# Designs tried in a protein design run: designed miniproteins, single chains, continued (2). Part 86

Each design is a single chain, and the fold is of that chain. pLDDT is the mean over its residues in the fold that is shown.

## One batch from the design tools (miniprotein)

Design m7163
Fold by ESMFold2-Fast:
Structure m7163 (fold): chain A 62 residues (1-62)
Amino acid sequence: SHMDEEMERWMKEVEEMMLLAGFSESQAEAKGGEVAEAYRKDREKGKKLLEEARKLAEKALE
């Protein structure tokens, strides 16, 4: 479904950002899982976690 596709896309984006920022694979997977679980309960909560992860990754890349 479209919602499943968006959730998977956000999860993958978080995992990729975390890995690029130098976090471990297990940390990236854990954060991706948190985003997916939050999305499943409330899309807006998932979006907030995605935005937080993005900011953390961008800070680490600086």
Scores: mean pLDDT 82

Design m7164
Fold by ESMFold2-Fast:
Structure m7164 (fold): chain A 80 residues (1-80)
Amino acid sequence: MSEEEKEKVRIEIELGALRVALTMLAHIYRKEGNEELAEEYEKLADRIDELIRQLPNMSVEEARKALEEAKKLFEEIKKK
């Protein structure tokens, strides 16, 4: 497996972990009655699912930028 392929696998694992965390947070906030935050976390989780599906068609640089943007969006939601 090439170094680029290994890096993409690492990015896929990080995106998967982030998606699990976002799904858990959506469930928690919905139970607390914060439907708006729950929806924002669900939308980001769905976006990450799409990124994971597109990973095989991305360059390693595109994949890294996608991961960084996903992390940035998560931090923005956390401020609310």
Scores: mean pLDDT 85

Design m7165
Fold by ESMFold2-Fast:
Structure m7165 (fold): chain A 92 residues (1-92)
Amino acid sequence: AMDSKKFEAEVLIALALIQITTSRLALPKVEKIDPEAAKRVKELIDEAETLVNQAETALKNGDYDTALSLARQALEKAQEAGRLIDETVAKA
């Protein structure tokens, strides 16, 4: 379908934003358990937000291939942040 890549990119951006928001809410708890892990989580969230902004710009420009690629990268960074949070909390 002509809009398949656009729809997939929009869904992946939404999933990345949910994960970014959840990770930001968890940051104060992670910081108390492991300040170094919290620093890495913040870096991953910042990278994911940059990729989301780039993906949204590509969507606005009709570049659905670039948007999809950037959205996948954003979700990957956001999921890495989530995994690090889960690992840090499990050690407490």
Scores: mean pLDDT 89

Design m7166
Fold by ESMFold2-Fast:
Structure m7166 (fold): chain A 87 residues (1-87)
Amino acid sequence: MISPEAQEYLEKGREAFKKNDYEKAIEYFEKAVQVDPTLAEAYYLLGEAYKKLNDYEKAVEYFSRAILLDPKNEKAWKLYQEAKKKL
């Protein structure tokens, strides 16, 4: 079962991301993975948030973690390749 606390942080992070508050989104997604380090979706969203901030090194790191936890996430793989090309 996904921790209710981790899910709450994930939802708060998504709301911040929708408002283009990427730094606030990162804070919430980091809290989500701190509570549940197996949340592939939170690592994927951390990668997207860092990509929005043009931090391609962090984006690559988090997309890589998302792929390791959920290898069938084709979007994470595509974004990983895009971010890696910016390095």
Scores: mean pLDDT 86

Design m7167
Fold by ESMFold2-Fast:
Structure m7167 (fold): chain A 70 residues (1-70)
Amino acid sequence: SELKERLKEHAEKSVEEYDGDIEKIKESLIEKLKELLEEEYNPELEEALEKLEKAKTVEEVVKVLLELFS
């Protein structure tokens, strides 16, 4: 999936740029997910967006990404 690949690349860059700052990583991922969903609707990305918006811990953010990219 092109949308999942683009999100994965963005996630890798966000982790590198904001190492240890989960709030900035989360905000960056939410912004990218909204951008991708506007280009092409994908129900898995919409579900990931909802889960990320509700995530409050590093473990919850990681879990969403692992479920999305598995």
Scores: mean pLDDT 78

Design m7168
Fold by ESMFold2-Fast:
Structure m7168 (fold): chain A 58 residues (1-58)
Amino acid sequence: SAALEARFQAGLAASPERLELTREIAEKLREIGDLVDKAIALSREGMPFAEALRKVMG
């Protein structure tokens, strides 16, 4: 719901410190998502997922 999303965003923006922390968390989550996507791609090419994840991270 757009109304619920607006209320949530207003709550996050109530404090400058909270907004900054939220931006940092979102950035780290995007980084993690990119690494997971790369590991999945390697796994689909026949590499075990744990090995693919180690290769992407190291």
Scores: mean pLDDT 76

Design m7169
Fold by ESMFold2-Fast:
Structure m7169 (fold): chain A 57 residues (1-57)
Amino acid sequence: MTKLSKEEKQLLAKALDLMIELDKAKTEEEKKKIIESYSEEVIKKAKELEEYLKSLQ
């Protein structure tokens, strides 16, 4: 069941990439650069996904 629009798929892909990069980053400077490289909407989506992943731990 593929009900996702192309835009939503791109948003999810970018959010996931942001999350992976943030997880790999060890310093605040690296995290800041990563966050700046992504749009506000992608950042919000990534935060939602991270909160969900927190439950997986």
Scores: mean pLDDT 75

Design m7170
Fold by ESMFold2-Fast:
Structure m7170 (fold): chain A 61 residues (1-61)
Amino acid sequence: SKAEEVEEYARELLAKHPAIPEAWKQAILEMGRQLAEVLSLEETKEIVESAIRQVAARVAR
């Protein structure tokens, strides 16, 4: 399903950022799941990737 594809994409990206706290990883995955119900696959992937990049940048400070 679209939600499953988004989750797989998000988990692959999150695996590259082990410094992101588990609670934030779970929040991002849940957000992606909810967005996948109302947005296109491409739009959901873009939002999830942006969220992961922003969180990773904050953790690096």
Scores: mean pLDDT 85

Design m7171
Fold by ESMFold2-Fast:
Structure m7171 (fold): chain A 95 residues (1-95)
Amino acid sequence: SSAEEAYKKALEYLSKALEALDKALSLPKEDVESIAKYLKEAREYIEKAREYAEKLPPEQKEKILRAIEGLEGYLDVIIRYFQEVEGISLEELFK
């Protein structure tokens, strides 16, 4: 069904967002351009997951949006880590 396809796509994009975040965390702090690239990719994948979530029935939509909220919170923690622990500026991360 189209709803099943949208659900699978939402999960695929959430998985890709997590993979991008993992790649960002795996890099040396000096690789600021690559870290920024993967953090931007993670944000874009989260946005794609949200687009597919909007096509879901209310109950499934709520569950996926809750997962998106959790992942957005995790992204914020990672950004804060790079700012406060690694000393990378937000401007450098999100050029």
Scores: mean pLDDT 85

Design m7172
Fold by ESMFold2-Fast:
Structure m7172 (fold): chain A 67 residues (1-67)
Amino acid sequence: SRREKEIKLLEEALKAKTDEDLKKILEEARKLGLKRAEKVIKTAMSLPSIEARNIVIIGALEDLRLE
């Protein structure tokens, strides 16, 4: 399902350690039309720290899992 694909990409984003890795995941989200994952990753990339990025990604994952 779309939800499962978005969860998978956000889990991959949470494991990403570099901006380059996050950009690759963002491109994948765009190509697949996963708008929720795309917006979450864009927001995470705008944040100044890895901890802040992780909080945003984790929150989105929890929301998606509560479908």
Scores: mean pLDDT 83

Design m7173
Fold by ESMFold2-Fast:
Structure m7173 (fold): chain A 65 residues (1-65)
Amino acid sequence: MQKITSLITAIQLEGISLGVKVEVREEDGKIVITLSGDEKKIEELRKYAEELAKDRGIPVEIRVE
């Protein structure tokens, strides 16, 4: 199973559930995730994404628009 694909899919699905727009890109082997929407929902998704990435040992960068 592709750990990165699994992580991205989980974050995108959570984003849909929270009504947050999620854009994902890869830069120099790092996953960059850009979030846009309601401030409180962005914070919830950011925490979810950071915890999931930490648990799976995948480095991610979170950006907010």
Scores: mean pLDDT 80

Design m7174
Fold by ESMFold2-Fast:
Structure m7174 (fold): chain A 74 residues (1-74)
Amino acid sequence: MSQNIQQAYQYLVQAAQHLRAGDVEGAREYLRQAAEAYPEIEFEVESILELAGTDLERAARSAEWLAQKLRQQL
């Protein structure tokens, strides 16, 4: 469990960095990998992916928030 959460956390950190850089495609790949590592966050990841098409800053903040939430479980 903790290993899967740690992996998802790392992918979310990468996704947030790519969103901050305006790299939506790179961010999508990391977001998919995060949901694959920890399926419990699939709904949140899908919401962030939807935001990435309309509001990159909000998408980045949401990915950062989700990463922080997972870090509390480590």
Scores: mean pLDDT 84

Design m7175
Fold by ESMFold2-Fast:
Structure m7175 (fold): chain A 89 residues (1-89)
Amino acid sequence: MEEEVRRLLEEAKRAAEEGNGEEAVRLVEEAAELAIESGDLELIEETLKGAMEVMDIMEKSGKLTPEQVARLVGTILRLVGAGLDLELK
């Protein structure tokens, strides 16, 4: 799981750098689903950082659409919520 999440985040960053925003967002969403399913707080935190890095890359490229912002922000909020739930349990 951890290795797969890291692979997806690496691919997402690459897609973002290449200007493939749709693929970058999809890969971040997939990584987040796996990280949340794992129940591993460290992996969730790593994925949250990765999602924010992907958003920053896309924003700096000037290619970030409102739909992509909504999807990335939604994913970030889900990761934050999952991390908080694990810390409380």
Scores: mean pLDDT 82

Design m7176
Fold by ESMFold2-Fast:
Order: C-alpha cells, then structure tokens, then sequence
Structure m7176 (fold): chain A 100 residues (1-100)
C-alpha cells in the first residue's frame, strides 16, 4: 500500500503528476484490489487535470476490476464515489450454498 498511499497524498496536495506515477507503480505490483484503487486515483488525477477522457477510461478499469458496470460518459461526475466503500457491494447472501 505504500505506493498507493503516496499517490493519494500527492492527489490531495494537488501534485497530479506524482499521483499518476505512484498509482502506476501501485497497479504494476499490487493485488487486484490495489490495482482498482490505483486506477481510481488515476481517474481522479486526470479528472483534476481536465483530461476527462482518460479519467473515464481509468474509472471504467477500476469498476471492471471490482466487478461493477462502466461509468456512463455524461450520466455522473461522481467517479470517486464508485471507488468508495458503498459501491464495492455488500456481499449479501453469497455465503449460503443451498440446493439448486
């Protein structure tokens, strides 16, 4: 998580170039969960830099790794909320294996 933490800190500090670099390192060596978070950071960084096309692309990659649907181009600007805990799913009743 060190590269991901640095990416998030750089994003908060407004250093979007460093956020991109650290996020790229995080997804190269991270688990699928860390890769999804790294892509969410990339989406946020590109969104803040005004590169909306790349922001949507990385947001969709993050959602794909989390097993969620892609973000529509013009339906919502809450890309960072899709990487938050509420959109990761509840896991509901998946632990119950009954007769089929």
Amino acid sequence: MEHLERAIKALEDGNYEEAVKHAEEAYKTGTPEEQARAFAVLASAYYKMGDIKKAIEYANKALELMGLEPVPKDASSDARNYAGGGWGGLGGGTSLIGPR
Scores: mean pLDDT 67

Design m7177
Fold by ESMFold2-Fast:
Structure m7177 (fold): chain A 50 residues (1-50)
Amino acid sequence: SEKERELLERYLRGEITPEQAAAELGFPPDTGVEAFRRLLAESQREFDFD
């Protein structure tokens, strides 16, 4: 989604923490960071950041 991409880009620029990104996506505090890291790994494949 566009919101996920925007948050990933902000994270990669060092503008936000993984915890902040997870919170903005509505992920639970305990699993939010792990879910965000999984999303980041999957989105890097889809985005062709290469």
Scores: mean pLDDT 69

Design m7178
Fold by ESMFold2-Fast:
Structure m7178 (fold): chain A 73 residues (1-73)
Amino acid sequence: SARARALAEAVRARAAGLAEQAAAVDPELAAEIRRLGAEAAAAVAEDTPEGFARAAALDERLAELGRRVAELA
């Protein structure tokens, strides 16, 4: 659906921004953030209840990594 595509794009954009912030300090962390963001976006793009549940779990991991990036700044 259009909504699922928009949500997937928003997830990719958030992950990309966070990864860019992490890249200056920890390139491996930046790579992990990009990977998790891509997985979350793909899960949302499935447009299924199972996909959205998996995306929610991945979003929680991404939020945890975001807190770590903030601590490193």
Scores: mean pLDDT 83

Design m7179
Fold by ESMFold2-Fast:
Structure m7179 (fold): chain A 61 residues (1-61)
Amino acid sequence: ISDEEAEEMLKEIEKYLEEGLVELAKKGIDYLEKEAETNELSEEVKKKIKELRKKVEEALK
């Protein structure tokens, strides 16, 4: 996965959170975290993934 693809996926996950589809957002962020471990993504993208993970976790509580 590329940085550009990861950015697009991050936007889709944010839309899921806005719509209250928290379970779909969780699946999306879980996927991106696994992809970030396998692929060398930019630090900016990795930071956005961590920030979005926190938002998903907050929505689940």
Scores: mean pLDDT 79

Design m7180
Fold by ESMFold2-Fast:
Structure m7180 (fold): chain A 85 residues (1-85)
Amino acid sequence: SAEEEKLKKLIEEALKAREEGDFEKVAEIFTEMAKLAIETGEKKGMPVIKIVSISLRVVAAGTMMFLNEPLEVIERELKDILEMV
């Protein structure tokens, strides 16, 4: 879907921003990604608890971006989140 394609693009942009050390951009992208994931879940009629779970996982992944977590670990988590949406 268009929402899945946009989420995939945001993931790619977030990983690039982190590689470049642009943490302001990482924060902006994760804010947009969280909002888009919530909107997509609502459009798909997902149970509220599942939308909450997805949101918490996005927050956790965003926190990992600001810690010394390997990019491959973060990318895998973000791809798992994309499959939940």
Scores: mean pLDDT 83

Design m7181
Fold by ESMFold2-Fast:
Structure m7181 (fold): chain A 61 residues (1-61)
Amino acid sequence: NAELLKRSMDYLGEMVILYQEGKYEEAVEKGQHSAELAREAGNDTLADASELLKEAAEYLK
């Protein structure tokens, strides 16, 4: 599902920007949405990557 993948990637991009700004709480929120959409799209690699980055943001907050 191309639309779900696009939305997942958009959230991942937002998470990276927030992560760079030190806004880890908000980065976690965006990462969660990215992972959920990627998993719904059947892209487990993208979902796992988003979950890993979310975990890193959780650790840094």
Scores: mean pLDDT 82

Design m7182
Fold by ESMFold2-Fast:
Structure m7182 (fold): chain A 77 residues (1-77)
Amino acid sequence: MTTLDAEFKEKAAKLKEEAEEVEKTGDKKKILELAKELAEALLELVKKWNPEDKELIKEAEKFVEEQLKKLEELLEK
């Protein structure tokens, strides 16, 4: 059975609390901060699942950077 990472659970709970605050305030800068934290959590998960796959990790980092840049452009526009 797939093991759930305790660190990931704690980070997800924290992100949920921050997301509820953002929903109440509508702060787009806070939305970007939450997206970056979620992206970091996703990269940590990829590294834990595939620690020896350096190419996969680099590809995931590139993907995350591209998505965050696109999100920043959408929120600015």
Scores: mean pLDDT 70

Design m7183
Fold by ESMFold2-Fast:
Structure m7183 (fold): chain A 64 residues (1-64)
Amino acid sequence: SEEEKKKIEELKKEYLELRKQGASDEEIAEALFKKGVEFWLSSSDPKAQEVGKKLQELYEEGEK
């Protein structure tokens, strides 16, 4: 969808900015994953929001 394409473009911009700042591949992957989870959480679909919440919880568990 057009909305999904906009979200993908935002992720591409984030990738390019982090790369310009000299971030490592792992740092970029983490930042993009977190931004992607935020897109799921901001979805108008309640099921997508639930998936986003579960992914965020699993990521926080894995970080600590």
Scores: mean pLDDT 74

Design m7184
Fold by ESMFold2-Fast:
Structure m7184 (fold): chain A 88 residues (1-88)
Amino acid sequence: MTVEELNKIIKDAGLDDVSIYETKDNYVAVVNLGGKSGVSYYKLQKLIPKLEKLTGKPIKVAIVDGGWQSIGLKVDADTEEEAIKIAS
């Protein structure tokens, strides 16, 4: 499965604030924090196991704060630096 196919699944699920990127060893799902960020994060978390089964690769989640923290979400990465490395 390609990164383009993954992004189509994400958009078809209504997660317009989420983008998936391919890295050397995995995929990274970047969530842009905004008005619906909590709903999108929850839906993404429910989709990740299915997407990982389809790709055969782990999908890491990175949260990008668009200048404000709308809902107090925390990334599984303990630091912003780690989240940036995951998103790169």
Scores: mean pLDDT 66

Design m7185
Fold by ESMFold2-Fast:
Structure m7185 (fold): chain A 56 residues (1-56)
Amino acid sequence: SMEEKIQKLKEKLKKINMTDEEIDRFIAAWLDPERQAEARREYLKKILEYYEKKKS
């Protein structure tokens, strides 16, 4: 279901150190077809930031 997909996505986003506030904004953008490109950019930015922080 969509609710299960949203829950799993929230768990995934928490693992890359997104805040609950950032996650809620991302989910809202991801659910809006016109805002999906913005959501993808934000996700990639967070992934890159996460890996940079893990870099020794």
Scores: mean pLDDT 76

Design m7186
Fold by ESMFold2-Fast:
Structure m7186 (fold): chain A 77 residues (1-77)
Amino acid sequence: AEEAVRLAEEALEAAKKGDIPSAIGHILRIIGLELSNKDLSEKERKAVEYARQAGLYALQGKFDEARELLEKARELI
């Protein structure tokens, strides 16, 4: 869960710089973690989901919404 939040933070920073390929790479890594981790608790699954959504909002230029989702993810881990 902490790794997914870190990747989402890195995706937000990349998107802010206009480095869209790096932002996409970080988001794909979050999706990979979500799909491969079968033993996540309900809280950890929710944190990874919020991290993924934050990355996607960052790609859309919705940086305030991305930050709000990152805060929600951090509260769960």
Scores: mean pLDDT 81

Design m7187
Fold by ESMFold2-Fast:
Structure m7187 (fold): chain A 58 residues (1-58)
Amino acid sequence: MSLEEAKRAAESALAAAKESPTQLRVALHELRKGLAQETDPEVQAVYQEAIAELEKLE
């Protein structure tokens, strides 16, 4: 995944997560899975930042 694609995916996940608790859990699960599979440090940083923002909404 490119850095730009990762940023768009993170923005989309953050927007969806604000709509309901169910979407928040789905977004967290998807981002954590993406982070675990990612090898690019810049993309990992994007996922880590998005996860941290979503965890504040728990």
Scores: mean pLDDT 78

Design m7188
Fold by ESMFold2-Fast:
Structure m7188 (fold): chain A 116 residues (1-116)
Amino acid sequence: MVKLVESGGGTVKEGGSVTLSGSVSGTDFSKALVSWWRQKEGELLEFVASITPDGKVYINEKYKGRASISVDVAKKTAYLNLNNLKVEDTATYYMMVTSEDGELAFGEGVQLTVVE
């Protein structure tokens, strides 16, 4: 069973930057697809970025230039870096992992609050 532990949320001022992180256990991290998603209050879950096991990165057009994703395979940790934060970036952010065998797992979510 895949397990995710996320961190790095909290309250940040607009124009700032944040790094959200998630550690993964219960699967071979080197073969897992990692993605980050967000949900604003009252809205649907929205894709932010992903990285494949072969290192191919996909970023949602809405976040290009503001978001980057990376992994540290030795630490079994994935990172989402968000810069030039806006009040509209206030959301719960979820890391999702797709294991080599197709198991899907979501973290519990990390709350990010962006204030003026």
Scores: mean pLDDT 85

Design m7189
Fold by ESMFold2-Fast:
Structure m7189 (fold): chain A 100 residues (1-100)
Amino acid sequence: PLPFEEKYINELLKQGKYDEVIKIYEKRIENFPDDAQAYLNLGYAYLKKGEYDKAIEWFEKAIKIDPKNAQAYRNLGLAYEKKGDFETAKKYFEKADEIE
């Protein structure tokens, strides 16, 4: 098991240590492959790093495990928005609102 401490992860994100966050959640997924939250957090770290296509892949994996995860759809919307794909972004934001 990896360190799973919200405060520690938030501190790494604030410091821009996105690669460290990625390593933490990659190892968590190895040990807990059905942890939708770990996939969501891994995608978010890629999103913060500006690697939007990788972020999208991880959010899609989170949705595959937990199809009612509204936060994963919001993060997909944000990733597409940052890529300039506003039409796809709007679709995912709408899907998130529908679930909630």
Scores: mean pLDDT 84

Design m7190
Fold by ESMFold2-Fast:
Structure m7190 (fold): chain A 88 residues (1-88)
Amino acid sequence: DPSIEELRDELENPDPAYLSFLSSIDLEEELKRLEELLEKLEKENASKVQLIQVYIDLGQIYELLGKEEEAKYYYQKALELIEELEKE
């Protein structure tokens, strides 16, 4: 499982190579896929780690699309789950 430090690093310091890759694909299609995955994970009893990873990925794509408020929303969701993991 990724550590809290690793998850925070992903949130604060996006990888330039990953950003370049995302800029070369259909971001709208990838966004749809991740939103569908999130819906399925929420329907199932998914682990917090799985949800955190999807929230970070969604935040990253929204940030690249210039949708800063939605990016912040998903980053905030990831942080909330990280803090809940610290409680356990």
Scores: mean pLDDT 77

Design m7191
Fold by ESMFold2-Fast:
Structure m7191 (fold): chain A 103 residues (1-103)
Amino acid sequence: SVQATADALLATVERNNMGPNELHSMLLSLYVAGWSREEILAIARLLAERTGNTDLPGAVAEGLDALESGAPSVTLPTPGPYLTADGKVIERPRVEVPRTRAA
């Protein structure tokens, strides 16, 4: 899903002629939506490789650090529908917790 999400975000940015700030905001919104820091940074690295924007992972990491510290200076965008190139909603992976056996 990391690669699929990176592809979908890139296609959305290319279709709408969005800038790096929009990509950055979309990636930070994934954290609000419940994605892990590691997954978001993996997506940012894939996007950097595909777009040549080598600053993107660092900017996203700084944003995530601010979120994790609980002192963000800017309100993050609400997690809106993440759309694929075909207009489908991107489903975020859930952390799969092993079923706790009923006692």
Scores: mean pLDDT 62

Design m7192
Fold by ESMFold2-Fast:
Structure m7192 (fold): chain A 55 residues (1-55)
Amino acid sequence: SPLEQALAVVEDAIAHLRAEIERLRDTDPEGAKVYEEQLARLEALSAELRAQIAA
């Protein structure tokens, strides 16, 4: 379904951001913080998509 495809894309983006945060944590904490804010937004979106799929 389109919602399941959207969720897969969002989950891939979440995985990528988590890897970037880990990579930048010690060398660029300001850059890591920007990704942490983006991660929080994508995690909220994934939760919303999961709720819509489960309905």
Scores: mean pLDDT 85

Design m7193
Fold by ESMFold2-Fast:
Structure m7193 (fold): chain A 52 residues (1-52)
Amino acid sequence: MRLEDLTPEERKAVLYLASLENPEEASIDEIAEKTGVSKETAERVRRRLLGR
């Protein structure tokens, strides 16, 4: 994943997931709540980081 290709909101979600010891355990709702991004943005970011 290239950070330059991310929106500021997607980057915020990526940085949050990167700060966790077990990012795989973070739910979409948790990511959205903690970062203030939409659930759609949180799901997209989680899929790109953990689904690959």
Scores: mean pLDDT 75

Design m7194
Fold by ESMFold2-Fast:
Structure m7194 (fold): chain A 99 residues (1-99)
Amino acid sequence: MPSPKEIEEAIVLSLGLMGYHIGIKAKDYEFAIEMLEKALSQLPEGSPEHAELLALLALVYAKQGKVEEARKYAEKALAVLPDSPEVKEALELAEEKEK
């Protein structure tokens, strides 16, 4: 059964995901980053939930053309989630931005 802390972490993850999707749809990447960073600050480092938001943060930086930041956050996410589709997309987009 989920604990109160697990429920709070699920709510924080959901808010981070919502902020990401709103920011991407509005092409407001700074809003997406701000919402993801706020959610990341409330989740335990090394958790799958924290790593999922790191993967999305990497993807937002890749969309901005900030290749170094995209790779940095993608590597952190991969350490916890080696099969993340979002990390694969972020790294592919970052490689395209270098060409």
Scores: mean pLDDT 82

Design m7195
Fold by ESMFold2-Fast:
Structure m7195 (fold): chain A 71 residues (1-71)
Amino acid sequence: APAKITATGPLSDEEIAFAIELARQLYAEGVPREEILARSREVADAYFASPERRAHAVIIIATELLELYEA
């Protein structure tokens, strides 16, 4: 993919762990695979105020949730 500026404000290790826990809660609640991105965005928007931090959190939540469905 062509290189572009990615404004990744780094989430702390604690914030990353929190995002992973949110993904596991969504999985436990039975979020369907087709809604992963939408639900990840809703949850990230609720807990992270910065657009950059929200984007990073969405990636972490969606990735963890997808891995749970592949297991």
Scores: mean pLDDT 75

Design m7196
Fold by ESMFold2-Fast:
Structure m7196 (fold): chain A 95 residues (1-95)
Amino acid sequence: SLEEVKERALETIDEIEKLFGNYMSEEEKKKFEQLREELRNSTDVEEMIAKLNEIMKIFTEIVKKNELTPEQARKFTALAIDLAGILYELELLKK
């Protein structure tokens, strides 16, 4: 269950990265890659939640700095909702 939730989190953030690849600076790409590696290697739910929140901060800054197309905005919104659900599942696994 925890590994399945982590795999879905990794898939979701990878889809958002694909969507934003052209908008990401080299520093943002390196930071994302580092946080993704840390998330992948994490065995602790609290660490997974923390890394996911840090990744979302990167995505939020990209959205703030760039004008998304309507298609990109819709896709990002759907993926952000999926990620919120994943975060909720991780919170339940802390019990």
Scores: mean pLDDT 85

Design m7197
Fold by ESMFold2-Fast:
Structure m7197 (fold): chain A 80 residues (1-80)
Amino acid sequence: PFKRYSDDEQDDALFAFADRNNDGVITREELREFLKVVSDRDLSDEEVEALLREADTDGDGVITRAEFRALLAALSKRSS
């Protein structure tokens, strides 16, 4: 599924995939499951928790689209 997408298009598609409730936010649990599903690698629980902490900048216990975008940037850091 890796193609030429703008950040907006890529994040929108992935956010919609993770947002099972279609409520416009992602819970930490939904994000954790999303990371394990979309990553073909075996992410450790420690790696997932580190990414969750980085994404949840507001500390609301939910992940907004902007926070989700930041998480995807962290996952794709230094990717061409």
Scores: mean pLDDT 66

Design m7198
Fold by ESMFold2-Fast:
Structure m7198 (fold): chain A 73 residues (1-73)
Amino acid sequence: SLEERLRQLEEEIERLEKNPEVPKKTIEELRGLLEEARELYEKGTVEDELRAGVLVISAGGEIFVLERQIKKK
């Protein structure tokens, strides 16, 4: 569900943020996307939920790519 995905992505960003090799600007951008998505989702309107879904997909994709880049090093 979107609720579980939002929680999971937030935890993943927190872990990435603790890694000094990850650029702070990248973390700030990811946090911004996820925080906005979470706020929209919790408002509970249909339009806000749709916007939250788009942001969750975007943030999830960026986190996935970033994690893979870290493992490749």
Scores: mean pLDDT 79

Design m7199
Fold by ESMFold2-Fast:
Structure m7199 (fold): chain A 58 residues (1-58)
Amino acid sequence: SDRAERAAAGAALAALGGGEGARQVAIKLSTEDSARRAEEAARAGDGRAAYEYAQQGV
């Protein structure tokens, strides 16, 4: 998918106050390596960073 679309989705999840939503995204989109980093970001409620780590895993 388009990088801009993923960045927008990550920002939207963060805006939803979604450590929850960001966490779900991190689990689904990330590989083992990026999943760890994405999980940390999601736990902090940073959905934008979680999406960025997921992109690195691709």
Scores: mean pLDDT 60

